# Designed miniproteins, single chains, continued (5): the designs that were tried, part 1

Every score and structure here is a prediction.

Each design is a single chain, and the fold is of that chain. pLDDT is the mean over its residues in the fold that is shown.

## One batch from the design tools (miniprotein)

Design m16001
Fold by ESMFold2-Fast:
Structure m16001 (fold): chain A 98 residues (1-98)
Amino acid sequence: ARAEALAAATKDPSTEVRVKAIREIGELPPEEQRRLAPVMTEAAKDSDPEVQLAVAEAVRKHADIPEMRDAAAAVLNSPDEEVQIWGALALITVVASL
């Protein structure tokens, strides 16, 4: 996996590129996802709701990674109601997996 390239892509000027990078991080092996948990937490604070939603969806799919708890919690700070709902589901799933 190209963890450094994906981390850089989460900061790309294009929302579509950032969303794709987050989804690709969600498909990495658990060890690599754990390393990138801080990157996911920062992406959860992105100004675009689509990026925040992508983080919530990726975290929920791999809820067995406890380091993703901070990313799920950060999504709850979104002003977007749909993103808040997915963030809450992701956080509940991660906590239930601990």
Scores: mean pLDDT 78

Design m16002
Fold by ESMFold2-Fast:
Structure m16002 (fold): chain A 73 residues (1-73)
Amino acid sequence: MEIDEAMARIMMGVGNILISKGKYDEAIELYERAIEVAPELRAEALENMAIAYEKAGDLEKAKEYRKKAEEAR
């Protein structure tokens, strides 16, 4: 459990680096995998996915994922 959370946080960190490089789709895939590994990080991962969609220009998905993040809190 603790190790899974640490792994998921590493995945999210790599996702954040991918966002900084403009690789939004790859970042989103890593956030989805982080949720699978550590479901307790779902709210944080969904918020990061919303940011990725917003930076990619998909404002509808950004709004959808922000709502999902709020519901996961």
Scores: mean pLDDT 81

Design m16003
Fold by ESMFold2-Fast:
Structure m16003 (fold): chain A 67 residues (1-67)
Amino acid sequence: SEETKKAAVELLFDPSIPLRSLAKVGEKFGVSAQTVQRWVNDYIKENNLADSISDLLINKILEELDS
């Protein structure tokens, strides 16, 4: 659901939450890390955040994927 996507993205971006990995967030919601990645990409696109969010924030997510 859209609310689940938002919650997953918020968990991934929350600096106070130690989970901050696609795999851990996916585990919490019962989905794969790739599903969480899809949700993050969909959320960014749907909210037009690519024009508003710095490359640093996007790169932070991508670096966790490449690790």
Scores: mean pLDDT 63

Design m16004
Fold by ESMFold2-Fast:
Structure m16004 (fold): chain A 96 residues (1-96)
Amino acid sequence: SSAEALAAKTRREAEEAKEKVAKIFKEKGLERGQKTGNYKEEMERYEREYEYAVRHAIEVGDELIAKGKELKKDPEKAEEGEKLIELGENFRNVGR
């Protein structure tokens, strides 16, 4: 049915958003590890922050949407802002 198709799409988009957010946290851990030299500690820290983000997906999704809207105020960052808004909207559905 149309409703089943929409639910399946929403679930896939939420799973993809979860993977994208995981990559963002991994990249932050790697960047911080490069600056501090403490790769293990920084990676473990960002893994814990990612786990928190998954448990608080609605709040984190809203924060991503807000950041995306702020980025869109800069015309050079409008595409980045749109992608971050889409990520945030989809991430809100991770716990649903």
Scores: mean pLDDT 86

Design m16005
Fold by ESMFold2-Fast:
Structure m16005 (fold): chain A 75 residues (1-75)
Amino acid sequence: AEVQPLIDKLKNSPDPLERARAAGRLGAIGDPRAVPALTEAAKNDPSPAVRVAARRALERIGGPEAEAALAEIDA
């Protein structure tokens, strides 16, 4: 499935550029199945660029799960 391979790249790629691109693509797809992985990346990824990309992806997905995640990140 298109979402799971991107989640795997976001979580496991050693390249922060590949992780940031995966976050961007997950945001473009808009599937809420990505919300837990994007939330983790936005909080804890060692790259600031990946954290920003994951946050933007959550904003782009929207909906109750993503909105709750954004509120938690901003707290």
Scores: mean pLDDT 86

Design m16006
Fold by ESMFold2-Fast:
Structure m16006 (fold): chain A 70 residues (1-70)
Amino acid sequence: SALDELEALLAELVARGRISEAEAAELLTLFRQRDFEGAQRLLVRLYLEGRISPEEANRFGRLLRELEAE
């Protein structure tokens, strides 16, 4: 599922030390609560801080659109 792919991507970023477990948990909670504006705001912050690559930002954007369409 898109949520499983999101969890896998977040786990990868945590494992690489690019985001904290707390930030990953916060983002996952926002997606589960369907707070897509909050999720997008957090993702933009991580991107501007250089903690997410352009490729990862595109993947998150796709997952956000897929989950929002549900």
Scores: mean pLDDT 86

Design m16007
Fold by ESMFold2-Fast:
Structure m16007 (fold): chain A 60 residues (1-60)
Amino acid sequence: SKEEEIARLQKDIEATKEEKKRLEEKAKELGDSEEGKELKKDVEYLDRLIEELERRIAEL
């Protein structure tokens, strides 16, 4: 059902937000290192993924 699909997407959004928070904290610890820059790109990717999942819910 539509409600079950929304619930699943909301769960995926929350899990992705938690992962993003973990990577943001690690990126701050690594600073301007090459590894820190790569993690910042991963954070940007997760931000885009969250926006896409939220858009999918809005279109249901």
Scores: mean pLDDT 87

Design m16008
Fold by ESMFold2-Fast:
Structure m16008 (fold): chain A 80 residues (1-80)
Amino acid sequence: VDRESLENLLEAFFEALENKDKEKALAELEVLRRIAASSPKAEEVAELVDKAEEAIRNEDYEKAKEYVEKAVELILEAQP
């Protein structure tokens, strides 16, 4: 996975949260989880995705953004 693809995912996720589109935001988290499954950081990313899903359910979109940004950073840091 390249940085551009992950940046596009972050943009789509943030846009979904701004539009209060929980279904779209959760769909983007499932894409992120699938991407992370092939990463050495899969376990850490899965934990962050779970926390982001909980934040979305609580309508704490600021926390959801924080968790997803951290998850993307972990994936990028683990790339060769």
Scores: mean pLDDT 82

Design m16009
Fold by ESMFold2-Fast:
Structure m16009 (fold): chain A 65 residues (1-65)
Amino acid sequence: GGPVLDLPKEKALNVTKAASHILKNGGVATVDEVAELAGLSREEAERFLKAFSQASGVPVTVVPA
């Protein structure tokens, strides 16, 4: 398994919202949208998207902003 992100409950909920957005959008997401939804920087959002794609097995298409 990947590294467990030791996040506060609020950030964990925001990350869950970002994951739901990616799934609802058919696996397509922009780094900026994920950053806003999860309360992350662009770099953190990009890392999250890569980790999510690997962990979920869902092909995620990252659209550059």
Scores: mean pLDDT 68

Design m16010
Fold by ESMFold2-Fast:
Structure m16010 (fold): chain A 59 residues (1-59)
Amino acid sequence: MNEVVRKIALHELEQLKEDYKAGKISKEEAIKSLEKIIKTFKDDPEVVEKAKKLLKEIE
């Protein structure tokens, strides 16, 4: 995957984490967003790994 696209995806994961911790999104919304990111970026192991870590933290 392109380095710029990876950085954008990683930034979106951090924003999702902050929004969840701040109570701006529900657990259901956070899980749905993370699942979508994992499906979209399934060919990028770094993005998938970080998204899976967030899922575990939210659980």
Scores: mean pLDDT 78

Design m16011
Fold by ESMFold2-Fast:
Structure m16011 (fold): chain A 73 residues (1-73)
Amino acid sequence: KAEELLKKGEEAFKEGKLDEALEYYKRAAQLYAAAGDTAGVAEALENIGRVKAAQGDEASAAIALEQAARLRA
């Protein structure tokens, strides 16, 4: 379930397991996309952006957040 993957990603992020958090959020985005849940994809991308920013990868963070913003428009 995509929501369960978001929860696992949040738990990994809080533990500082940034690569594991990214894996969960990417899988959540895939499941939301397969279900046609645009809001869910946007939420997963926003979380991917947050993880990338925490890793110091501001360019990848900006790309993920821009993709999320386009889905919410």
Scores: mean pLDDT 86

Design m16012
Fold by ESMFold2-Fast:
Structure m16012 (fold): chain A 72 residues (1-72)
Amino acid sequence: DAEIQAEVEEILSLSESEQAARLTGLVLRAIGHLLDGDLEAARKDLQTALAIAKALGDEELAALLEKRLAEI
């Protein structure tokens, strides 16, 4: 939680374009972890991405990420 919160706060302090880039990077990194079989690392990145999506008000992305988290 503390690590996720720190990452969320860092990203929310960035510009809109940088926030989008960091969020995209977290999702892509999570996919990489899933392909490597590292479910814990993937879950952490998806949880961080979900927290950011919720903070930005992206309800559609938040719902998608929440569904992905429920499957791993």
Scores: mean pLDDT 81

Design m16013
Fold by ESMFold2-Fast:
Structure m16013 (fold): chain A 89 residues (1-89)
Amino acid sequence: MAPAEIKVLEVKPPELRELVEDAFRKMNELLKQGKSFEEAAKEAGIVKFEVLETRYDPETGTLIVKAKVTLKKDGKLYEAEVVFEIRLP
């Protein structure tokens, strides 16, 4: 079964977009390697992940998630609000 594909749609503040996209890309690769979501997120630098809202579109098989994420880079913590799409297999 193909792994679920995660696509970042929106990041607030927009200055953190590249940092969030890099973390999510690394997390996706770790998930493809069979790591759990918690292990993949931690190794990708996501120290906290909170789901705020979810919407499912049955016609496209996609789940839209709004989450608050805390990222650690260079000893600093960054908090971002992320909207992302999960394509279910």
Scores: mean pLDDT 78

Design m16014
Fold by ESMFold2-Fast:
Structure m16014 (fold): chain A 86 residues (1-86)
Amino acid sequence: GAPPLSKEQQKKLLEKFAEEIPKVIEALEEYNKEKPLSKEEQEDAIESIDKLEETVKEYAEKSGAYELGEKVIEELKKLKEKIKSL
């Protein structure tokens, strides 16, 4: 298996999530205009986001980057709402 992430790596990953998730939201809107997501694909995406929220909370706790973790969770909530609105 992959080695566990260091606290610094966990924090950097949270920083990347905070930057990249808004871009995913924008790209998802454009993608959905060309090929609308099915209900099954929407449900699978939401389930994946819920699992990612748990990972983000764990990384924030272990790295001490609580404010960054909260920001990432808020962006993930926006992503779920965007998927539900498709």
Scores: mean pLDDT 81

Design m16015
Fold by ESMFold2-Fast:
Structure m16015 (fold): chain A 65 residues (1-65)
Amino acid sequence: MTEEEKLNLKAIDKLREYAQALADRLGLTPEQKAAIDELIDKMKENPSEIGKIARELFEKLRELL
């Protein structure tokens, strides 16, 4: 409920910070960094789809590793 919603938003904020730091370390292009930011923004806009979008983000990060 409200507690879970707050926890999810904090997790998304941390995910954004970690994803950007990882992108910088991997030398990703500005276009790839923008794509990651767009996915994270979509998670905030669509909390009900967080799990689906998070999996897509995870797969993209795995492909870059």
Scores: mean pLDDT 71

Design m16016
Fold by ESMFold2-Fast:
Structure m16016 (fold): chain A 62 residues (1-62)
Amino acid sequence: MAEEFARRIAASDVPVAILALAVIYATGDKEEALRTLEEVVRLSKDPEVRAFAEEQIARLRA
């Protein structure tokens, strides 16, 4: 589930860039990738993780 995956990203110490790219490519759906990144922004307590997710959202919407 996208929500569960987003929680894992937000709480994880793994490179967020790799996880974000994996989501984008694994879903093959831009809207689903955006939804997952938005959940990361909501659930993450790490400002750096949130900033990165917001940056990826902006790029996907551009």
Scores: mean pLDDT 65

Design m16017
Fold by ESMFold2-Fast:
Structure m16017 (fold): chain A 62 residues (1-62)
Amino acid sequence: SEIEKLEEEIKKLRQQIEELTKKFEEALRAGDMDKAREYYEKARETALRLLELEKKLKELLE
């Protein structure tokens, strides 16, 4: 079902945000500000996609 596919994608995006956050923290500890910014930007983009899918899921459940 479309709902099940959205829930699976949402779970994957949440895992990706956690991984990107860890990489961001690692880059900050290493003093690699270019890598830190890259991981921050990717995490932000992934979070925006997550919000879009959560909104779509809510619309399908209404």
Scores: mean pLDDT 87

Design m16018
Fold by ESMFold2-Fast:
Structure m16018 (fold): chain A 66 residues (1-66)
Amino acid sequence: MKIDEREVLRALGAMYEALGDIAEKQGNYKEAAELYRKSAELYRQAGDVDFAEETEKKAKELEKKA
């Protein structure tokens, strides 16, 4: 059985997004922005453009505060 690399990338994207949400709630805006950027890159590699755009938007808004 060959693991679907796209499925792994999608799962990693979701993980980084969740970590970004936690960092944002703690006021760690710079860390949250970097985590959201990693999430967006992983979602784009997985072909999940909608999730990538949403997560990238979150990163950009937090970068204005950091």
Scores: mean pLDDT 82

Design m16019
Fold by ESMFold2-Fast:
Structure m16019 (fold): chain A 61 residues (1-61)
Amino acid sequence: APLTPAQVAELGRLLDNAGLPRDGVAGSKTRAVIQAFQDKHGLPVDGVADPALAAALASLR
């Protein structure tokens, strides 16, 4: 499913914090950051940005 604007904003913040370039939501670096986040928070490590990932990102704030 496509990312919502809110999910894109959260991924952008995560990329900025990690010091990684914004090569696009479908980019390999974005996927790697998503997978690292999923692994640390006990989510399925699939690199897919979905509502569960967005909820987990929001819970850290």
Scores: mean pLDDT 60

Design m16020
Fold by ESMFold2-Fast:
Structure m16020 (fold): chain A 83 residues (1-83)
Amino acid sequence: DARLEALEAELERALAAGDYARAGELLLEAARLAEEALDPETGRGLAEILRRVGELYRAGRPEEAEPAAYELHKAYLEERRAK
């Protein structure tokens, strides 16, 4: 999971810097890795949410990403808790 760890670190730095364009690019890359690393069903669901948030961040519309970001957080927690 070295790629995901690297993306998470870069995403945290981009968000701390207020660079939503970079954060969006990183989220789009994370969506690809989610599809690859997770089961197809779970990976596709997470990747779809990641792509939506990433596209909105790249477009400079982080406010419109709030609902999708909330869904992403819920899906991530549900997957983690379902262990």
Scores: mean pLDDT 70

Design m16021
Fold by ESMFold2-Fast:
Structure m16021 (fold): chain A 64 residues (1-64)
Amino acid sequence: PSQEEIDAAVAVLIAAVLISIHKQHPDLPLTEEDRRLLEKARELAKGNPDAQAYVDEAEATIAA
């Protein structure tokens, strides 16, 4: 696989973990760590629209 494909896969994994945690614990506040992970996932997702959409979903889930 290409580096872009690997980066996109890592971005999706980060997003999926964040979504899962915040769905299980919706009363927990957004942390600085969550923010940094989202920023990293955003960078990794840059070349892949599907990965970008998943990161967008994670951001929306955490913000809710």
Scores: mean pLDDT 77

Design m16022
Fold by ESMFold2-Fast:
Structure m16022 (fold): chain A 71 residues (1-71)
Amino acid sequence: MSGEELKRELRELAEEARAEAEELAANGGSEEAVELLRRGAELLLEALENPSARLALEGLRLVEEGREIAA
């Protein structure tokens, strides 16, 4: 996978998580899930600015936890 493909995937995941957080908040869902999804997206976006496997992995972890709580 090229660096451009990786950046595209991280950006797509971040935008998806942000959209999920906004929809969940609008529907009166779990505040904890909203916070986790939003923070996960922020870390994924930070990993795009300053490439870091640690930031990307932590961002993914938070998005996954947020999705689990929201389900």
Scores: mean pLDDT 81

Design m16023
Fold by ESMFold2-Fast:
Structure m16023 (fold): chain A 77 residues (1-77)
Amino acid sequence: MSEEELEREVEKALVTMQIALVRKALDRGLANEDVLAMARKAIERSEKLVKEHPDDKDFRQILEEARRVLEEVEAAL
């Protein structure tokens, strides 16, 4: 695995973890400003990754999930 490949996999893992944490917070009824900030950062990261890797289906799927989760957080506030 190259350094670039490792960096890409780490970014996928980090963004996926952020989305999972936001989703878990929503499932616990913990919709607050910190959760909203985390959801927004997940979108920013996902958008950057999609722009850098437009042929990667994983990044597109992650972005769609991040957008859905942000809408749920905003609706719960």
Scores: mean pLDDT 82

Design m16024
Fold by ESMFold2-Fast:
Structure m16024 (fold): chain A 70 residues (1-70)
Amino acid sequence: DETEGIIKLIEKSMQAMIDNGMPEHKAYELAALALEIRAMEYKRQGKEESAKKLFDLSEEYRKKAEEIKA
């Protein structure tokens, strides 16, 4: 599943940023942005279900970033 592959790549990149000293909340913010960009591309391609999945995950990551920052 291409969508699942993209999610795993973004999650690995996020973890690598944290492992290299990036604040966890910033890593989640960047992961959310990456998911949103990919969701927009999927929406342009007519992949509505895949786009929705990535938009929903992006929102979850933004909420997680705010929880960590607080």
Scores: mean pLDDT 84

Design m16025
Fold by ESMFold2-Fast:
Structure m16025 (fold): chain A 72 residues (1-72)
Amino acid sequence: KREEVERLLAEMIRALLAGDREKAQELGQRALAIDEEVLRELNEEIVKRGKELIAQGKSVEEAMREIAEELA
């Protein structure tokens, strides 16, 4: 379900920002197992939003943090 995948993606981004790659990988796999199609759609939305934030002068880390907050 989209809401479950959004929550897992937000947690995954926060894990990546914290340097916890193992946790991020587990969360990503859980999201994939719930709905691959929804994960694909959300990844496209995240990439688009990330490009917008970077174009506004935000760093990758700042963009990721903002996207995680928007998803959660």
Scores: mean pLDDT 82

Design m16026
Fold by ESMFold2-Fast:
Structure m16026 (fold): chain A 112 residues (1-112)
Amino acid sequence: SLEEQQKLAKEQKKRMEEYLEALLEDHRENPELYGASLELLEELREKVLELLDTYVENPELVTKVFQEVLNTDENLFSQLHAMVNASTTSEEAARETIEIIEEILKKVKEKS
């Protein structure tokens, strides 16, 4: 049901919020372990959370658009987590992830 999908999406959003907060705290303590700047990762956090807010409102539509944009059958949450991890290794990867999220948000808005 939609209610069950939204409940799962809310739990996934909470886990990602906690993960991103821990990641940014680790960056402040150990910046040398990161290829992307703190400012860029803070921007990435804002975009990821905006995507997950939209995902909670319409899990099926956001999942479909996410899979279409990335040309993947992978679970949205696991793939997003992998993209966030890749974004910690380089400025280019972080910017690409932000651009992909912006494209997904734009397409979701057009179909809403």
Scores: mean pLDDT 89

Design m16027
Fold by ESMFold2-Fast:
Structure m16027 (fold): chain A 97 residues (1-97)
Amino acid sequence: MKEEKAKELLEKGKKAFALGKYEEALKYYEKAVEIAPESKVAGLALFYRGLAYEELGKLEEAVEAYEKAVEILERVAPNDPVLKAAKLSLESLKEKL
């Protein structure tokens, strides 16, 4: 039940992101993490939170989001392609900061 609700929130966040509504997307990702912390959905939501912060120019906040995404995904979904994407985004941002 909580996992399904978190997945629904993640999908709503992704739709808001696609429409350029980055602040709205961040609210959905935050709720997804709150409902299902330490889950694959939380790791994915944290990755998309990083992308949204990059679009808003909040690079330090994006780094923190990607670091949290990597920590969770390495533990619960080590074969998910988002883990590699999060690591690459984190490396790229650390070079700019």
Scores: mean pLDDT 86

Design m16028
Fold by ESMFold2-Fast:
Structure m16028 (fold): chain A 83 residues (1-83)
Amino acid sequence: MARRIAEEAAEFLRRVAAELAARGSPAAPVLERAAEEAAKGTLLSLAVALLAAAVVAATGDPESSRLAREAADKLAEAIAAIE
């Protein structure tokens, strides 16, 4: 069920990106692109999305960092499911 887990991760990323966009956060377009990559459901696209979420988690404000870290965890689960 790797496709479904990837779709769930992409949906979660889209939700986080929309919340950050409503606040005018510069992290919003980064996570929106990460959601599009995660939706492709390949190992490479999920890894790219994970790296983007990890960068936001490391460099964002505390709220953006918390949400991005949760997104990174979802992406790691999706990557593990492809194996």
Scores: mean pLDDT 78

Design m16029
Fold by ESMFold2-Fast:
Structure m16029 (fold): chain A 73 residues (1-73)
Amino acid sequence: MTDFEKGVAAYKAGDYEKAAELFEEAIKKTSEVAKFELARQYYLLAKAYRKLGDYEKAKKYGEKAQKYQDEVL
């Protein structure tokens, strides 16, 4: 099971702190050429930080997700 899949499971369980950790680890291991994977991971990381009340990190990672989406279009 990948760190991303573990992060999704943690998010669904309401463990947003653990989900954020796992999404950050998944991002670190994801290749720059995997733009769609990076966009998806950054969006979920931004959602996890929003649930934690860290709006600055949520904005930062949401903007990174948008950047990777824009690069594939």
Scores: mean pLDDT 81

Design m16030
Fold by ESMFold2-Fast:
Structure m16030 (fold): chain A 58 residues (1-58)
Amino acid sequence: SSELEKLKEEIIKLLEELQKKYNMPQEQVDEIKEEIEKETDLEKLKFKKEILEDVLSE
């Protein structure tokens, strides 16, 4: 769905900001991106987004 696709894009963008902030290895980031792309549970994706936003706000 468009909501699912948009949410995945937002999470990936947040993950890229985290990668820059914490100097995460590309392999680790790619693995997490694969998990996000495979996820179909909207509630799990919303939870993941909230966690990433909280970490970035610190």
Scores: mean pLDDT 83

Design m16031
Fold by ESMFold2-Fast:
Structure m16031 (fold): chain A 62 residues (1-62)
Amino acid sequence: GEREEVLAAIGKVLNAIGDLLDARAALARDPADPAAKAALEAAEKKYKEAKKEFKELLKKLE
């Protein structure tokens, strides 16, 4: 149902925030590490996609 879809979308956003925090911490420890930079870019993309999905879902429920 709609409620389950909203909760799933919220869960994706929260998971993406966790990935962002971990990636930022790794890059802060070694700013020259290309793997840490790639992880941050991947985490930022995941967060943007999760946020977009959540916003589009809310628009459909208006």
Scores: mean pLDDT 82

Design m16032
Fold by ESMFold2-Fast:
Structure m16032 (fold): chain A 73 residues (1-73)
Amino acid sequence: SAAEEAKKLLDEAIKKARELAEKGSEGAKKTAELLEKEKEAVVKAVENGEVSVEEVRKGVERAVALAEAFAKA
């Protein structure tokens, strides 16, 4: 389902942000925490047809890119 795909995308992004946080990046840690907190709401929005899987994909791509930028700063 679309909700299952969105959940998978969020879980993969959270894992990557957590890996960056393990290297000592406070910004990556906060990004991971934000994604973890918002995961249920985003999945519900996809279930209700309010947000597309493609919007979730683009959103998590941007979040991971920011976490990577924080880790390099």
Scores: mean pLDDT 85

Design m16033
Fold by ESMFold2-Fast:
Structure m16033 (fold): chain A 67 residues (1-67)
Amino acid sequence: MVEEGVELLNEALKAFHNKDYKKAIELYGQAIELFTKAAAEGSKLSEQLVRFAKAGKELAESMLKAS
């Protein structure tokens, strides 16, 4: 689950870099779900990754709304 979440996080970062903010938001959301499940199982790393992915999603949402 953590490895799969990291792959989604990496794809979200690629989408963000390519200015595909809508896709980045979707991928960050999927990564958050996987990291949240891993954090519930006691992964402290996944707790940090949830916070990082949430920040990335919020930034991507802000960029999408910026004119």
Scores: mean pLDDT 82

Design m16034
Fold by ESMFold2-Fast:
Structure m16034 (fold): chain A 65 residues (1-65)
Amino acid sequence: MEEAKELAERYVATADRILTPEQAAEFRKRVEELLEKYKDSPDPAAEVRRGIAELMRELLERQEA
């Protein structure tokens, strides 16, 4: 879990720099939901990383609309 939390914090910091403030807030909230969902997983870091990749794709696609 500590590794997953550190990974999530790094992605949130990156999102804060490249996304709008509103999108960065949504990203942070959904990353926190991923951490809670997978906290009891055998590999929380891998599951959270997979979820973050999907979330980033979704947010970037919405910017192109």
Scores: mean pLDDT 76

Design m16035
Fold by ESMFold2-Fast:
Structure m16035 (fold): chain A 114 residues (1-114)
Amino acid sequence: TKEEAIALLKEIKNILDEVISILREAYQRGEVTPEQAEKLRELIEKLRDLAEKLRAMYPDDVRFQALADAIEGLAAEIERLLKEPSPELARHVITGVESLKLLVDELIAELEAE
């Protein structure tokens, strides 16, 4: 249902906020701990699962395909950052997460208007 989709999108937003928090904390300290890296991977897998549920609910809707693609892009950027950590790449990834949050907010607003 529309209400279920909105709930899933709000869960995605909460996870994106956790990702930003972990990345900001790690890069303020100048390093990502193994525990933070594992948590980031867990959060990315949750994002993938939620995006796939939304795609299953709206299989012909290009907006939810775009969301799933954006989450896969974020997953790839985080894995690169974890392998080759850089403050510049961390800022780039944080900006990408902020942009993804705006996309999610727009999807929530569009569904609530329907």
Scores: mean pLDDT 85

Design m16036
Fold by ESMFold2-Fast:
Parts: sequence; structure tokens; C-alpha cells
Structure m16036 (fold): chain A 92 residues (1-92)
Amino acid sequence: MEKLKAEAEKYFAEGDAAWEAGDLEKALEYYKKAAEALKPLADAGDAEAQYALGSAYAAMGKIYKELGEEKKAEEYFAKAKEYYAKGAALEA
């Protein structure tokens, strides 16, 4: 579990750096990698992973909105809300 969480945190940092640089496509790729690392843990009921996965989906939604992909943005915001709320309710 720790290995995947550490890897996801690394991808979040890379995604944030790409976002700051204005490279939306690169930021999206890193957030997707973070989500992939977190999903099996979140689906197994890990509250920390659920919260982190929600954050990854929220970032992806914002990027898709900026790229004009409204339908994908809505999809990822819905996923973010689901995982984010569940994780936040358990960890606060």
C-alpha cells in the first residue's frame, strides 16, 4: 500500500509542476498515473486513497474543462465528488 501511495504522491508533484508550467496535457498524464496507482487502494476501502483519488479526478476535470472537453470534465468532477466526499467523511 505505501509503495502505491508514495508513487501517486510523486505523480501529483509532477502534475502540479506541469500545471504551473502551463503544460495541461502533461499535467493530465501525471494525474492519470496518480489515479491509476490509487484506484485499487480506494476501491478496497482505503480512506486516504479515496481522498487522494478524488483530488486526482478533480484536477483532471479542471484540465479537461480548460481544454474544452466539457463532457469529460463533468464525468471526472462526478468521480471526484464521489471519492472525495467518501474519503473526507472518514478522515476529515
Scores: mean pLDDT 80

Design m16037
Fold by ESMFold2-Fast:
Structure m16037 (fold): chain A 102 residues (1-102)
Amino acid sequence: KIVLEESGGGEFKEGGSIVLKNRAVAPEGVELEFFWYRQKPGEEKVNALKDPRFEQSQEGNVSYLHMKNLKVEDTAIYFQGAQPAGSPEVFWGEGVEVTVVK
């Protein structure tokens, strides 16, 4: 079983910068590829990295989503996905709430 622990959510002001963090727990020797997705109210999950203000970094089984110049429309639940190398299966975290206010 792969477990994803997400953190860094909360309420933030427009124009700020934040970093969302995920720590993955996986069996030894399992290589993981990470994806960051977001789901806005009433919408489907979409790839967060389609936004050019957002960058991903990774250190071992820890993945970061760096979000700069926050806008009110960035208000969403942000999900970490993790895919084992050589597997089509993607595991999803429970999501972190990000609220951006003016």
Scores: mean pLDDT 83

